Designed miniproteins, single chains, continued (2). Designs and how they scored, part 12

Each design is a single chain, and the fold is of that chain. pLDDT is the mean over its residues in the fold that is shown.

## One batch from the design tools (miniprotein)

Design m4386
Fold by ESMFold2-Fast:
Parts: sequence; structure tokens; C-alpha cells
Structure m4386 (fold): chain A 76 residues (1-76)
Amino acid sequence: MELVTKAIGLTLRAMGLELDFERTKDPKVAREAAKLYLEAADLFEQLGDTSMAQKLREQAKKLLEEAKKIEEEKKK
């Protein structure tokens, strides 16, 4: 019960940071959101929800790719 509540809580926090990233375009915010998605994915995997874990990992990958693109643009 606590584990599923924690997984959902981390997912909601990650979604909030993703919205902040869309507004600010700060790659640090995107990386933090990705980190929370990955932590939530690990918990869903422990719960046997491999489908949700996979979706959250794909979302984290997307955010990390966007963060890297912005970081490269800041250097150029």
C-alpha cells in the first residue's frame, strides 16, 4: 500500500516538474522530472506493473533527450 502510494506520488511530482520544464525550458528541471519518473518506474516494476514502468521510463528518456538538446543549444 505505501509502495503504490509512493509510486503514484513520485509520478505526480514528475508530471508537475515536466509542466514546469515546458514553461521554463530549464534542462535541470527536465532532468529532475526524469529522475522522479525513473524512481516511480522502479517502484511500479517492484509492484509487477511492468507496463506502467516501461511508460515512465520512456517519458524519462524523452525528457533527458530534450534536456540534452537544450544544453547543446546553450553551448552554441
Scores: mean pLDDT 84

Design m4387
Fold by ESMFold2-Fast:
Structure m4387 (fold): chain A 90 residues (1-90)
Amino acid sequence: MEEVLDAEIKVALLEIMLAVSKITLKNHDKFSEEDVKDLERMLERAKEIVEELKAIAQRTGDPDLERLYQEAVEILKELEEILKTAKEKM
């Protein structure tokens, strides 16, 4: 129960990161090197969170934690595509 709540908070943080990245992408027709570096730092933090969720899901075998891990993986994929698009707009 407590591990599921912690995982839900981590997924919520990833959703916030995704929302911020989408807002940044929408507000910029062209990206600076600093803007791209900010997105790269956010993506690295997102990867750390996803790895933490994977470790907890694998350790516990809890289906709810596995579901939350899969949700986190999909958010990470969207963040990777946003960074790719931002680099193409440099």
Scores: mean pLDDT 84

Design m4388
Fold by ESMFold2-Fast:
Structure m4388 (fold): chain A 90 residues (1-90)
Amino acid sequence: NKELADQLSQKLDELAKKIEEMARELPELKSVLYFEFQPLDEFVVRKIQQIKKEESKEKSESLKNEALSQIDSFNSDVERRVNRHRELRR
């Protein structure tokens, strides 16, 4: 199920670019952002590999949804942290 794996890979790349942009804007958060992103990146990459080997579309969708849920949780947490830091700089 290459299509689902590619969709998940694209979402991960989008998040990675967002983290890079935020680290560039707020270099004091760079170490923390990358430290927290690394285990998420590893988790999602494993899910992508599992999806590529999975023959069941239903199981592939489940793996994708699990990874997307983690990406969404991480994105929400990071946005709250970044917004707090932006307010302190204003």
Scores: mean pLDDT 81

Design m4389
Fold by ESMFold2-Fast:
Structure m4389 (fold): chain A 80 residues (1-80)
Amino acid sequence: SHMMEKRQKLLELLIEAGKLIYRGLKHMAAGEVEKAKEDFRKAIEVLDQAIKLLREIKASEETLQQLENQKKFVEDLLAK
């Protein structure tokens, strides 16, 4: 069903965002600032796609706010 396809896509996006954030943080710890910023920018794009899918499947406001907060955390890492 379209709903199951959206839920599968959401899971894939959340896993990818987590991988990008983790890799970005490792680059920051190593002093590789430009590589970290590239990973954080990609993570924001993936999180935006996940937020869009959450809205399409009518997720709770609490779930949407949690992902918006995660996006803001990554944006703050970019701004430093």
Scores: mean pLDDT 89

Design m4390
Fold by ESMFold2-Fast:
Structure m4390 (fold): chain A 124 residues (1-124)
Amino acid sequence: MDEIVEKIGEIVLEVLKKLLPEEEYKVIEEFFNSLKTTKDKKIAIVVALDLLLTRFSPEKVREALLEELEKLNASEEVKKEVLSLLDLLEKHSFYDVAVEWSGASRETVLKKEQEFYLKLLSTV
């Protein structure tokens, strides 16, 4: 499970690097590297995917994810998991997706989202 989550995080960071300004990407990468638990990493992945869907069309985000999955020769399990998260985020609130996938409390998800966006706001 941890190995799949780390690979999904790697793919999501490559998509962020491609689609976001360098200054925003750097602080998100630092945030991801600061995370110690699988639950925190899962929350950060969901928040990052939701950020991408806020700034770009679902089609553009899906295309970028598919390109990076191919380039990094991701396993079928990694491909299935990340694309499932994207599909869920198009239909549901990121809080519901983050809570269900990470198993963390809503309070923990809210705190990690706040930490993520405070880092982003520091670049503006």
Scores: mean pLDDT 85

Design m4391
Fold by ESMFold2-Fast:
Structure m4391 (fold): chain A 93 residues (1-93)
Amino acid sequence: MAEDLRQVARGVKRILEGLKEAAEKGDRFNVEVYAALLTILLTIAIKSGVFPPELAERIRELRDRLVKAVDEGNFDEAIKATEEILRLLEEAA
């Protein structure tokens, strides 16, 4: 697997850990911060060609789902979207 894809997967995993902790505490500010960091990371990775086209499209859909979930205050859905992103990245590794 390309090193860049593995680095993105590690970044997503760390952000997911922070997102879960913030959500458990009801800390909306840190949920929004971690979601923003994840969105930036994924957007840069897509633009840099880290993902093959089919994976890039799936990641865009899940990123949009994450943003919508956070905007709606649905932290459980935000976590699920992030877990699915991580799963896809680990499968592609």
Scores: mean pLDDT 85

Design m4392
Fold by ESMFold2-Fast:
Structure m4392 (fold): chain A 98 residues (1-98)
Amino acid sequence: SAKAEEAIKLLEEAKKLAEEAAKLSTDRVIQAGAERVVKDLEEAIRLAKEGKLEEAARSARGAADYARQLADQSTDPEVAKLLREAAEKAEEAARLLE
C-alpha cells in the first residue's frame, strides 16, 4: 500500500528525531524516555511491515503521546522541539495506517 509505505517513511523520520533527542539530552530521564520512543517507533515500523496496520497505528499513537509528554517535561528547547517533531510525524503515520 502506498499509504503504508508513506507511514513507514514518517515513522523512520520520527525515529531519527527521537534518536537525536536522546543523544542531545543531558537529563537521564528524558534520555531514557527518548530511547523508549525509539523502541516504540521500531515496533510500529515492524508491525506496519508485517501488514498489522491497526496495531502499527496504535503503537505509533502511543509513541507520539509519550514523545509529546517528554517534550513538555524537557527544559532544553532543542530537545523539546525534536520530541514534538517526532510526535507529529508518528501521529501523521498513525492516521495513514488507519
Scores: mean pLDDT 91

Design m4393
Fold by ESMFold2-Fast:
Structure m4393 (fold): chain A 78 residues (1-78)
Amino acid sequence: SLGSRADVERLLDEVIEALAEELVAAGVVTEEEARELREALRNRDEETVERLLARHPGELEAALAAADARLQELAAAL
């Protein structure tokens, strides 16, 4: 389909935004950390993501894994 790569990037943005909102609502991260996480994920800044994971061991890792699984399901439906 036309724009399938752009559709995947759009789904990635939607999943990243939902992840950040859920993490703040659950009290896992601060609003500032959520902003940092969104920027790091969009820019593929692995170092920043690893630093945030080190601050929130387990909870953030589980949330990232769930978001990745969701993205894979959505991408497979395109």
Scores: mean pLDDT 78

Design m4394
Fold by ESMFold2-Fast:
Structure m4394 (fold): chain A 73 residues (1-73)
Amino acid sequence: GAEELLQQKIQLAQSFFKEGSEQAKQGNYSGAIEAYNKGAELLEDLPPSHPERIIALQAKKDAADLQQLLKEL
């Protein structure tokens, strides 16, 4: 059902967030930004009542912070 599909999306998003973190540690900031954004997009359309929405917001913030860092150079 919908809850099962949501749980699968959360697991996939967590996989992207882990990939993003690993890319950032390797200095591949463009790869990290892409991974964080892909993970966040999977959770972006969650209703405001959903507790997992903060996961998407944190990933978007991490991507935005990296984009800002690159843009100022």
Scores: mean pLDDT 79

Design m4395
Fold by ESMFold2-Fast:
Structure m4395 (fold): chain A 73 residues (1-73)
Amino acid sequence: NEEKAEELYKKGLEAFNAGNFEEAIKYYDQAASLLDPKSKKAAEVYLNLGQAYTFMGDYEKANEYFIKAAKIY
C-alpha cells in the first residue's frame, strides 16, 4: 500500500510543519510500516523521523533513524 504510505507521510509532514512533532512521528511510523524498508521512500521517511526526534530532544532515536536512512542510500 504505497499510496496509503504516501498519504500518511504527507500527514506527518503537515504535523511537523505545524510543530506537532509527536503527531508527525506517529504518522511517519505508520507510513514506514507500509513501505519496503530498503526503498528510497522508506529512507526519506527515516530522515524525517530523525529530524522530528531531534526537535523532541531525543538524539539517540534521531541517530538510529539517520543511520537507517544512510544504509539505504
Scores: mean pLDDT 85

Design m4396
Fold by ESMFold2-Fast:
Structure m4396 (fold): chain A 72 residues (1-72)
Amino acid sequence: SGHEAGRHAAGAAAYDPSPEVLAHLNKAGRAMRAGDREAALEHLEKALAAAQTPEGREHLTRAIELVRAGGA
């Protein structure tokens, strides 16, 4: 399940709702549903690069860590 990573992605969207961050989060979510973990990580890292708030960056960092750890 991607429940915990998805929760952090939602937190990032709440603190940093820019179109660029949201577009990358949507692509990461689609990649996770397709089982494409590498594409999901690429899009989460792009969302992190676009994030402007410390809270958004923290949530994205947590989501990336969870996906790398197998999506606890």
Scores: mean pLDDT 81

Design m4397
Fold by ESMFold2-Fast:
Structure m4397 (fold): chain A 94 residues (1-94)
Amino acid sequence: MIEVEVEGATVLAAVVGDKAFIYELAVRPEFRGKGYAEKALELLKQKLKDMGVKEIYAYVPEDDPLRELLEKLGVKIITPQELAEFVRKAGLAP
């Protein structure tokens, strides 16, 4: 497990081989709109790169602004079905 915290933003990711899965991204309400989520994701991306991770995946069910931010930072958004397959078999996410 990899954890990054910047001010009121926290990101958690699991690493499997050269792939990582972001399973939590939370920003406290008083810190929203200040770019802390973006900073936390950039720090996570750098740490994952240093670990040899080449692909980062996430599932975002309803948050359109969060989805756009993740995609802009090079994170691949996967479906609930793809998440379930990844968890069960590792390495099935494209």
Scores: mean pLDDT 71

Design m4398
Fold by ESMFold2-Fast:
Structure m4398 (fold): chain A 106 residues (1-106)
Amino acid sequence: TQQVMATTQEIIQNTQKTITQLQSETDTEKAKLSALINIGMNISEAFMTLRIARREGDETAVRQAEELISILKEAGKQISKATSIEELIQIYQDTLQKLQQFLNQL
């Protein structure tokens, strides 16, 4: 559970940084590519945490890591459909709220 908590905190920080970056963007295609790259990196971090939990036989951490991945995958799906910088910012803000709620239940 400590590793899932640490990874979630890192992903929250990365999500906040991406929101700040998107607020300074003027090119929708560039902003969308950046958003997709950043969410993809966060998904990879969550999968690494899942792999560690599975190797250690920590069933609680496995379930928590799977929930974290689910939140991030849903965000990625929404980002892929977004057509404006404003929509990208809203998706990231909604995802940040979900991540903070998830962290509070750990």
Scores: mean pLDDT 90

Design m4399
Fold by ESMFold2-Fast:
Structure m4399 (fold): chain A 82 residues (1-82)
Amino acid sequence: SDIKGLEELVERIRKAKTGEEALKAASEFAKENPDNIEVQIAAGSAQLAIGVGRSVGASDEEQIKLGLKAAEEHLEGLKKKA
């Protein structure tokens, strides 16, 4: 299920302790789910959000929150379409 895949992506990002770990979690989960288009989009959005946070000197906690927000917004949007 696309919804379950996105919920697992959110959980993996949430478990990260640093922004770098959050980036790696999103990237690796996308590689594990190459045929899940919704996971590819959500993981890409999370990586972009974390990358932007890193570029402006955000803390690890803030970087993780940015990635979580991007993934959770995509998950919520998909739930509205189901």
Scores: mean pLDDT 85

Design m4400
Fold by ESMFold2-Fast:
Structure m4400 (fold): chain A 84 residues (1-84)
Amino acid sequence: EERLLEAIRYVARLAEEGEFDEERIIERVMEELGVSRETAELAVRLFRDPRLAVELGLSKEVRDAAIDAQTELGIRLLREAVLG
């Protein structure tokens, strides 16, 4: 669970840095965090669709982390669009 939370946050960070290739994100998450491919793939899925955390019966902490990561990325992208 803790490693899944870390993976979700790391996926968000890679997206902020302009990495949008999901396979490359998965490979980097696996390499840099030492998580399984299954965990990395789940982190990417949860980042794209936080509702999956509810459907899969995951903890409140995982659900909240996925929502927070998605929200933070959205705020940053909006700020860049407004401020240039």
Scores: mean pLDDT 75

Design m4401
Fold by ESMFold2-Fast:
Structure m4401 (fold): chain A 77 residues (1-77)
Amino acid sequence: MSREELEAKIEEAERRLEEDPDDVEAYVELTRALAQLGRREEAVRVGKEGVELAVKLYGPDHPLTKRAEEALILALL
């Protein structure tokens, strides 16, 4: 994926979170895009926020919570 495509994904995910701050899937997309751009510190911060939100809304065993955890793990590698 190009830098321009990743930056567009970041902008879209940030817009989604402005409209719905509980959009866990937007946190997952934002975390992955930041990680792919090498923006590790930002990716880890956003990834942690997404996991905390997913656990709060859906609990630890929900598929969306697992996707948020996987995105955070990728950012930490």
Scores: mean pLDDT 86

Design m4402
Fold by ESMFold2-Fast:
Structure m4402 (fold): chain A 85 residues (1-85)
Amino acid sequence: SSTLYYYELGKQTTETIQNIDQIIEDYKDKLSDSVIQNLQNARDKLAEARELMERGNVPGSVLINKRNDALNLLNNALNEAEKEL
């Protein structure tokens, strides 16, 4: 069902946000300010997507697109972080 799908997606999104926060904490002295800022931007966009999932009145296409945009930002930030470590 769509309800169960968005529940699990929201849980996964929360876990991803926690992982980003942990990376920032662990590597803040090793990563450039631009990479840290990009990780924070990805985190904020995921938090926005999670809030919309919890509201339950937003079209699924909007939720999926917002989450995918945030994940694209995250993947770009992680690729840059990998180059600095």
Scores: mean pLDDT 85

Design m4403
Fold by ESMFold2-Fast:
Structure m4403 (fold): chain A 61 residues (1-61)
Amino acid sequence: GPALEARRAAIVARAQALIAEHRDTDPELAKAAQNIIAALERHPDDEVVLDLAERELAELE
């Protein structure tokens, strides 16, 4: 639904920002952020995956 779509878009935007910022300085962190995006793309409507992605992203920030 719209709320899950908004949350997913926000997580993807944050992950993309981390990739852009850390691509050259911390490639492992950039890869972790890319893996979060990939997980969300595989499970677009899975709220559990969304919650896990938010937690993993917070650990990278």
Scores: mean pLDDT 82

Design m4404
Fold by ESMFold2-Fast:
Structure m4404 (fold): chain A 85 residues (1-85)
Amino acid sequence: AKKVVERTKAVLEEQLALAKEYLEATYPPEEAARLKAELEAHVAALIEKIEKLAADPSKHAEVEAILKATEETLAEDRRVVAELL
């Protein structure tokens, strides 16, 4: 159970790092800083939601579904960043 949460956090943190790299390369510094702050807040909120769901054993299937969706999004983000950078 906890391993799924930690894996999801790791995937979200990797996705955040890739997104920040893309924003820094693509947008002016002021705009990139604003977008990075918004993205960091969004990721923090998702992590909190996942931790709350993982605290309930009956919600493990929902946490696993979130992990799968997050991994699929990260794979897409890696593809987009590789094409643009």
Scores: mean pLDDT 72

Design m4405
Fold by ESMFold2-Fast:
Structure m4405 (fold): chain A 60 residues (1-60)
Amino acid sequence: MIEEYTVQPGDHLGYIASKYGHGSVANFIEANKELNPWLLDDPERPWKIEEGQVLKIVKK
């Protein structure tokens, strides 16, 4: 199942990954990179998220 999540103030990838059952940031990125290709646009800061950004997330 794919769900849309709007990043909230104070959110970080570890929290979002855990919320959707991915267990780690690395597993979350691997599962979701095809749905969110812009998150790999900066190779030095992959998966930099900002408040108000909408993520498409595979729910485990």
Scores: mean pLDDT 73

Design m4406
Fold by ESMFold2-Fast:
Structure m4406 (fold): chain A 83 residues (1-83)
Amino acid sequence: IEEVIEKLAEKFAELDGKDRLSPEHIERVKRSFEELLKKNGVKTKEEAIELFKKMAEDRIKHGSPEAQKAAEELLKFIEELEK
């Protein structure tokens, strides 16, 4: 599960920061993801993937144009992690 969180956090940081990825930025995103999983009682890799997938889909439907674009890229990355 931690490996999935790390990969998702790195991808999200890439989508959010275009100029330079900092270790501090990646750690901040990773911490946010860890707290989100704790809040939702998620303990397995499959549950984590399902939660992030649903969140990305929700943002594609109801987010701003920037949020939709980032969510679409994140959803594509999540689908690649499933295989």
Scores: mean pLDDT 71

Design m4407
Fold by ESMFold2-Fast:
Structure m4407 (fold): chain A 55 residues (1-55)
Amino acid sequence: EKKKELIEEINRLNEEILKLVQQSRTNPADRPALLKQIKEKEKRIAELMKELREL
């Protein structure tokens, strides 16, 4: 079911964001690039949440 796939993708993206946040704390020089990646993943989660709501 498409709903299950969307939930699994959202969960995976949340795990990736947590790892990137931890990396941004450890590597201040890379922080702007890592924050950009986090923002892109957050935008993707918002799109998936919207699709899930429409199902």
Scores: mean pLDDT 82

Design m4408
Fold by ESMFold2-Fast:
Structure m4408 (fold): chain A 86 residues (1-86)
Amino acid sequence: SLAEKVEELLDEIGELVGEAEKALQAGDIDKAEELVKEAEKKAKELEKLLKEAKAQGVASTMQLARYTVELGAVEMMRRMVEAAKA
């Protein structure tokens, strides 16, 4: 279902963000960059699925809230990676 696909992508994005944070803590900036790029890609896929779910009237308020939180986490990790590269 669309709801299951949304939950799967939300969980995958959260996992990638966590792995990127661990990579930064280990000083592996290249690995953190790779993980953030993958999270950004999945966030775009999730945005498309959420637009579809909204159009079909099946998007939950909780899923929309989780998307906002996860997108913010991905954007924060992107900024941390760029700061670490400077």
Scores: mean pLDDT 86

Design m4409
Fold by ESMFold2-Fast:
Structure m4409 (fold): chain A 111 residues (1-111)
Amino acid sequence: LPAPSEAEEKARVAFAKAVRALLNGDIETAEKYAYEAGKHLAEVYTPEEVRDKAVRMAAAATRVLMAQGIPRDKALEYGVRLAKAMLKGAGVEVPDDELRQRVEAEIARAE
């Protein structure tokens, strides 16, 4: 198994590719890379830790999209979709309504 910092770096690189694909209008490629990021996080983190990290990463992506001029509602929709793809990659199940609420709360915490 890779060292935690190595797995975290691979997850971060994959997620950065997901956000870039999303900014280019390719949501399917974005979800594929988010799934890859989730797989790497699951190598070193518990299901609960992966959920928390996916929520924080999705909230950060939502803020980046909003900074690029995407409306808050659409940016949040995309952020939640990336979080869902990451959790699916990690084998962690979270109800869609709970996931959206957690991402919205994380965005509000940074405001």
Scores: mean pLDDT 85

Design m4410
Fold by ESMFold2-Fast:
Structure m4410 (fold): chain A 68 residues (1-68)
Amino acid sequence: KLDEYLRKIAELGLSVREESLATTAVLLALRGASRKEIEEEVFKLGEELGLSRKAAEEVLKKALAILS
């Protein structure tokens, strides 16, 4: 289950930092976190990893598409 999502994330060709954001979004969603909670945690982690808000938003959008 998680391995399938991790493989799909790897296929996106993201940087290691961006993959960390995508993986965090997927894990939170699988645990039943709300979209707001996922956004808050992903943007916070993105800030800590030195990613721009725009980059974090794009990664989150791709991660949520994998979950749909």
Scores: mean pLDDT 83

Design m4411
Fold by ESMFold2-Fast:
Structure m4411 (fold): chain A 82 residues (1-82)
Amino acid sequence: DVVARVLALLAPREAELLRKAAEYFGISEEQLRRLPRGSRAVLLAIAAALEGDLDLAREVARIVEPADPAAALLLENAVRVA
């Protein structure tokens, strides 16, 4: 399960990244928690890139790329603009 692997990588920073993603995307943490697991994982990884954790964001993009190339490209773009 690609999504489970991504969420496991994000888990040590989950509380911080939920807060930051809510700030960056203008939605509540509760709304983020209600998103499909894959969508939530991508938004948290983008928040990680915007917070300067480029290695975490790149690792997520690497894991996601074979299953969802579009999500991987979105994450790579976030890394470039962070």
Scores: mean pLDDT 82

Design m4412
Fold by ESMFold2-Fast:
Structure m4412 (fold): chain A 89 residues (1-89)
Amino acid sequence: MTKEQKEKAIKELIDYELDRLEKEFGLTPEQRDALRKLAEKIYELYLEGKEDEASKFFSEVVQKLRELKAAGKTDEEILAFLNEAIEKL
């Protein structure tokens, strides 16, 4: 694939995962935007050859989202968690 085709495929994969997570967790638009920024940074780790770090980080974020939703955390607390995760990347 060309670089452009590969970038498009990754964007489509990110959009697919965001749609799935939005349905599973009932994400607000602000939470979805934060998660998109996080996914784009995770994609950058993949491009740098840090695939294990990228996969582990993504799994930890998704697991924490499930825990926060199960605990009845507010939309503001969930957004704060996502923004903190972006800062740590």
Scores: mean pLDDT 78

Design m4413
Fold by ESMFold2-Fast:
Structure m4413 (fold): chain A 57 residues (1-57)
Amino acid sequence: SMETIERIREMIEKDRAEVERIKATSTDPILQLIAGATETFVERLEERLKRLEEELK
């Protein structure tokens, strides 16, 4: 449902904010690597959600 998709988008936005925080504040190479991987995963999930929304139209 559209409500479920909207909830997932809220979670994605929170994950993006956390990634941005880590990239801006952390000098730990492992945390930077994890942040980059999380960013890539979140981007792929957003692409899948866009496809689902188009199919629901």
Scores: mean pLDDT 80

Design m4414
Fold by ESMFold2-Fast:
Structure m4414 (fold): chain A 95 residues (1-95)
Amino acid sequence: GELEEAKRLAEEALELAERARTEEEIRRALELVREAARKYLKGSEDVVKGIGVVLRVIGLIIEAERALEEGDLEAAREAAVEAARVVLEAVEEEL
């Protein structure tokens, strides 16, 4: 289902973000986070809680993108890791 797909994508995003060394790898992790969040929201039965999780993830993605624009790869990676972790924890709570 959507939540199982969200979990797989969030796990892949987390692993990629934790090992990321380049801007391109961080951007790929962020794309996986976006897809995981979309599938999570679609599969979530608690719409209000789901929206709250997605808003937090969007904030972390914006933080990561700002860090990349400033050349701070470590800050961008940390934000991407946190974004993936937030989606993964939210999905696991509903599975």
Scores: mean pLDDT 88

Design m4415
Fold by ESMFold2-Fast:
Structure m4415 (fold): chain A 68 residues (1-68)
Amino acid sequence: DDGNTAARIVDEAVARGLALAPTVGPEEAVRHARDLARRESLAAGLPEDVAETTGRMAERETARALAA
């Protein structure tokens, strides 16, 4: 299921972004999470539109977590 795969990739990308944030700052961590989720989605064989959506979801979730 593409949706289950995308959700897992978002969770992993958010976790990596949050771990990176103390080193690179929140803006770069958010960008890294977005890029990572998009790349991992493409590597997993997800369509480009799903990969782009997955990247944006990781961006939003990472930004939300860092703003809390």
Scores: mean pLDDT 85

Design m4416
Fold by ESMFold2-Fast:
Structure m4416 (fold): chain A 70 residues (1-70)
Amino acid sequence: TAVESLMKLADGDGDGSLSDKELEALLSMIRSGALAPHIAALQAAAGLPVDGVFDDAAEAAIRRFFRSGA
């Protein structure tokens, strides 16, 4: 899934968990537009409206999802 792809892209040591540094790197890539094709899938995974827009609500949901280990 896009969520798994993003986890692997941000999880540099492959332990299945994101550190604060890895999560910030992922969010920076999303904000830069590098991960634009994955935004809709991220919104769906985070339980947000799938509109392709990455806003503060999407960022907060992703932080909770990845940082807490689900």
Scores: mean pLDDT 66

Design m4417
Fold by ESMFold2-Fast:
Structure m4417 (fold): chain A 85 residues (1-85)
Amino acid sequence: SEADELIEEAKELTRKLQAGEITPDEALKKANEIIKKIEELKAKTTKQEDLDKLLQAEMEAGVVAVQAAVEKTVQRLEELRKLRE
């Protein structure tokens, strides 16, 4: 299903982000695109089983967004530390 594909896409983004294969900015962009697709699908979905899968996809995309935001913050702090000297 589309919801299952979004779950797998979000999980792959988390893996790539943790492995350093994708930048935090790219991960955030892709996570936000997944979240937008989930919201569009929720508006059209009436079956509880499909809604439960969309909730799982939203949670997985949320994990990507949080991890990417943390990594981006760490990068900004390191850049600022180098520029202060």
Scores: mean pLDDT 81

Design m4418
Fold by ESMFold2-Fast:
Formats: C-alpha cells, sequence, structure tokens
Structure m4418 (fold): chain A 85 residues (1-85)
C-alpha cells in the first residue's frame, strides 16, 4: 500500500464510522489493512484530539507527502503528536 493509499484508507474508515466507538474504529482500520500498531496510535489520538484533529493531520500529510515515508513513520509521528498534547 502506498502512503497516499494508506492515508486515504484511514480517512475513509473514519468518515464511514463517525458515530462508532474508538474500539470499533480501531477494528475497522485493521480490517481495512491498516497495521495494528498504527490503528492503536490512531485510536489514542482520537481519544485525545478527536476525529477532527486526526483528519486535519492526515489532510496535511496528504498535501505534504515528504513528511512520512511508511506506516511506521506515521505511527511515530502520531505518537509524538499525542505526547505533545
Amino acid sequence: MSMEELIDTIIEVIEKNKNASVEEIRKALIEAGIPEELARAIGELIEKAGKEGLLILLDTLKENPSLVKSAEDLTKLIRKVIEEL
């Protein structure tokens, strides 16, 4: 999966699951092919910053594709954002 496809998949899962719990979103992300560690980090970010905060971050990354190169890099970035909150 390319980084653009990965980000688009995450956005689609969040948009389809607006009323879902964090646990349901995490499960949906894993079922969509998102790595478990990344799905966990996304869930934690949603708990701290809400779904809107996550979507703003993902949109910024989609417009700036040089910022993250892998799912592992995205996981690290999300965890760093969580620590700064």
Scores: mean pLDDT 82

Design m4419
Fold by ESMFold2-Fast:
Structure m4419 (fold): chain A 76 residues (1-76)
Amino acid sequence: KSELEKAVEEVVEENKELVEELAKRLNISTEQVKDLILGLVLDPEATTEMLRNVLKASEEDIEKLKELAEKAKEKI
């Protein structure tokens, strides 16, 4: 696995309750939340647009996901 994938997995484990809440609120799996965090690091513009337009995420939930992505970036 890449260092970024490991960093995202660590952030998910460290923030398990928030990740589970986001998964329920967005009606997706926790694995999909992990993929969204990875997407926000690799392609923040496209991933943010998908969150707003496809998943209909609130701005609050988008902000929380971006914070998790920033934590992952800090680990690498």
Scores: mean pLDDT 84

Design m4420
Fold by ESMFold2-Fast:
Structure m4420 (fold): chain A 91 residues (1-91)
Amino acid sequence: AREEELRRLEEEIKEAREELEKLKEEYDEEKAEFEFELQVLAARLALAGKLDLLAEASKRLAEAKKQGPEAYEEELERVKEELRRELERLE
């Protein structure tokens, strides 16, 4: 039955889209949290006079953003960890 096959495909597509929407929502929240943490670290490093580290981090994030959202999120996490370690070295 052609109608039955179409119905089944529509159901599968609907389920896949619902899962994708959930993943995107979780991803956007996590990304916003990482960006906020990065801004806090950047402010602390700027107060410590480490503007060179911030300039390099900004360049890396801009380059990663051109490669796509997944590359940007990976670089955002790496930059956040590196800046956190540099701040810890100053204390």
Scores: mean pLDDT 71

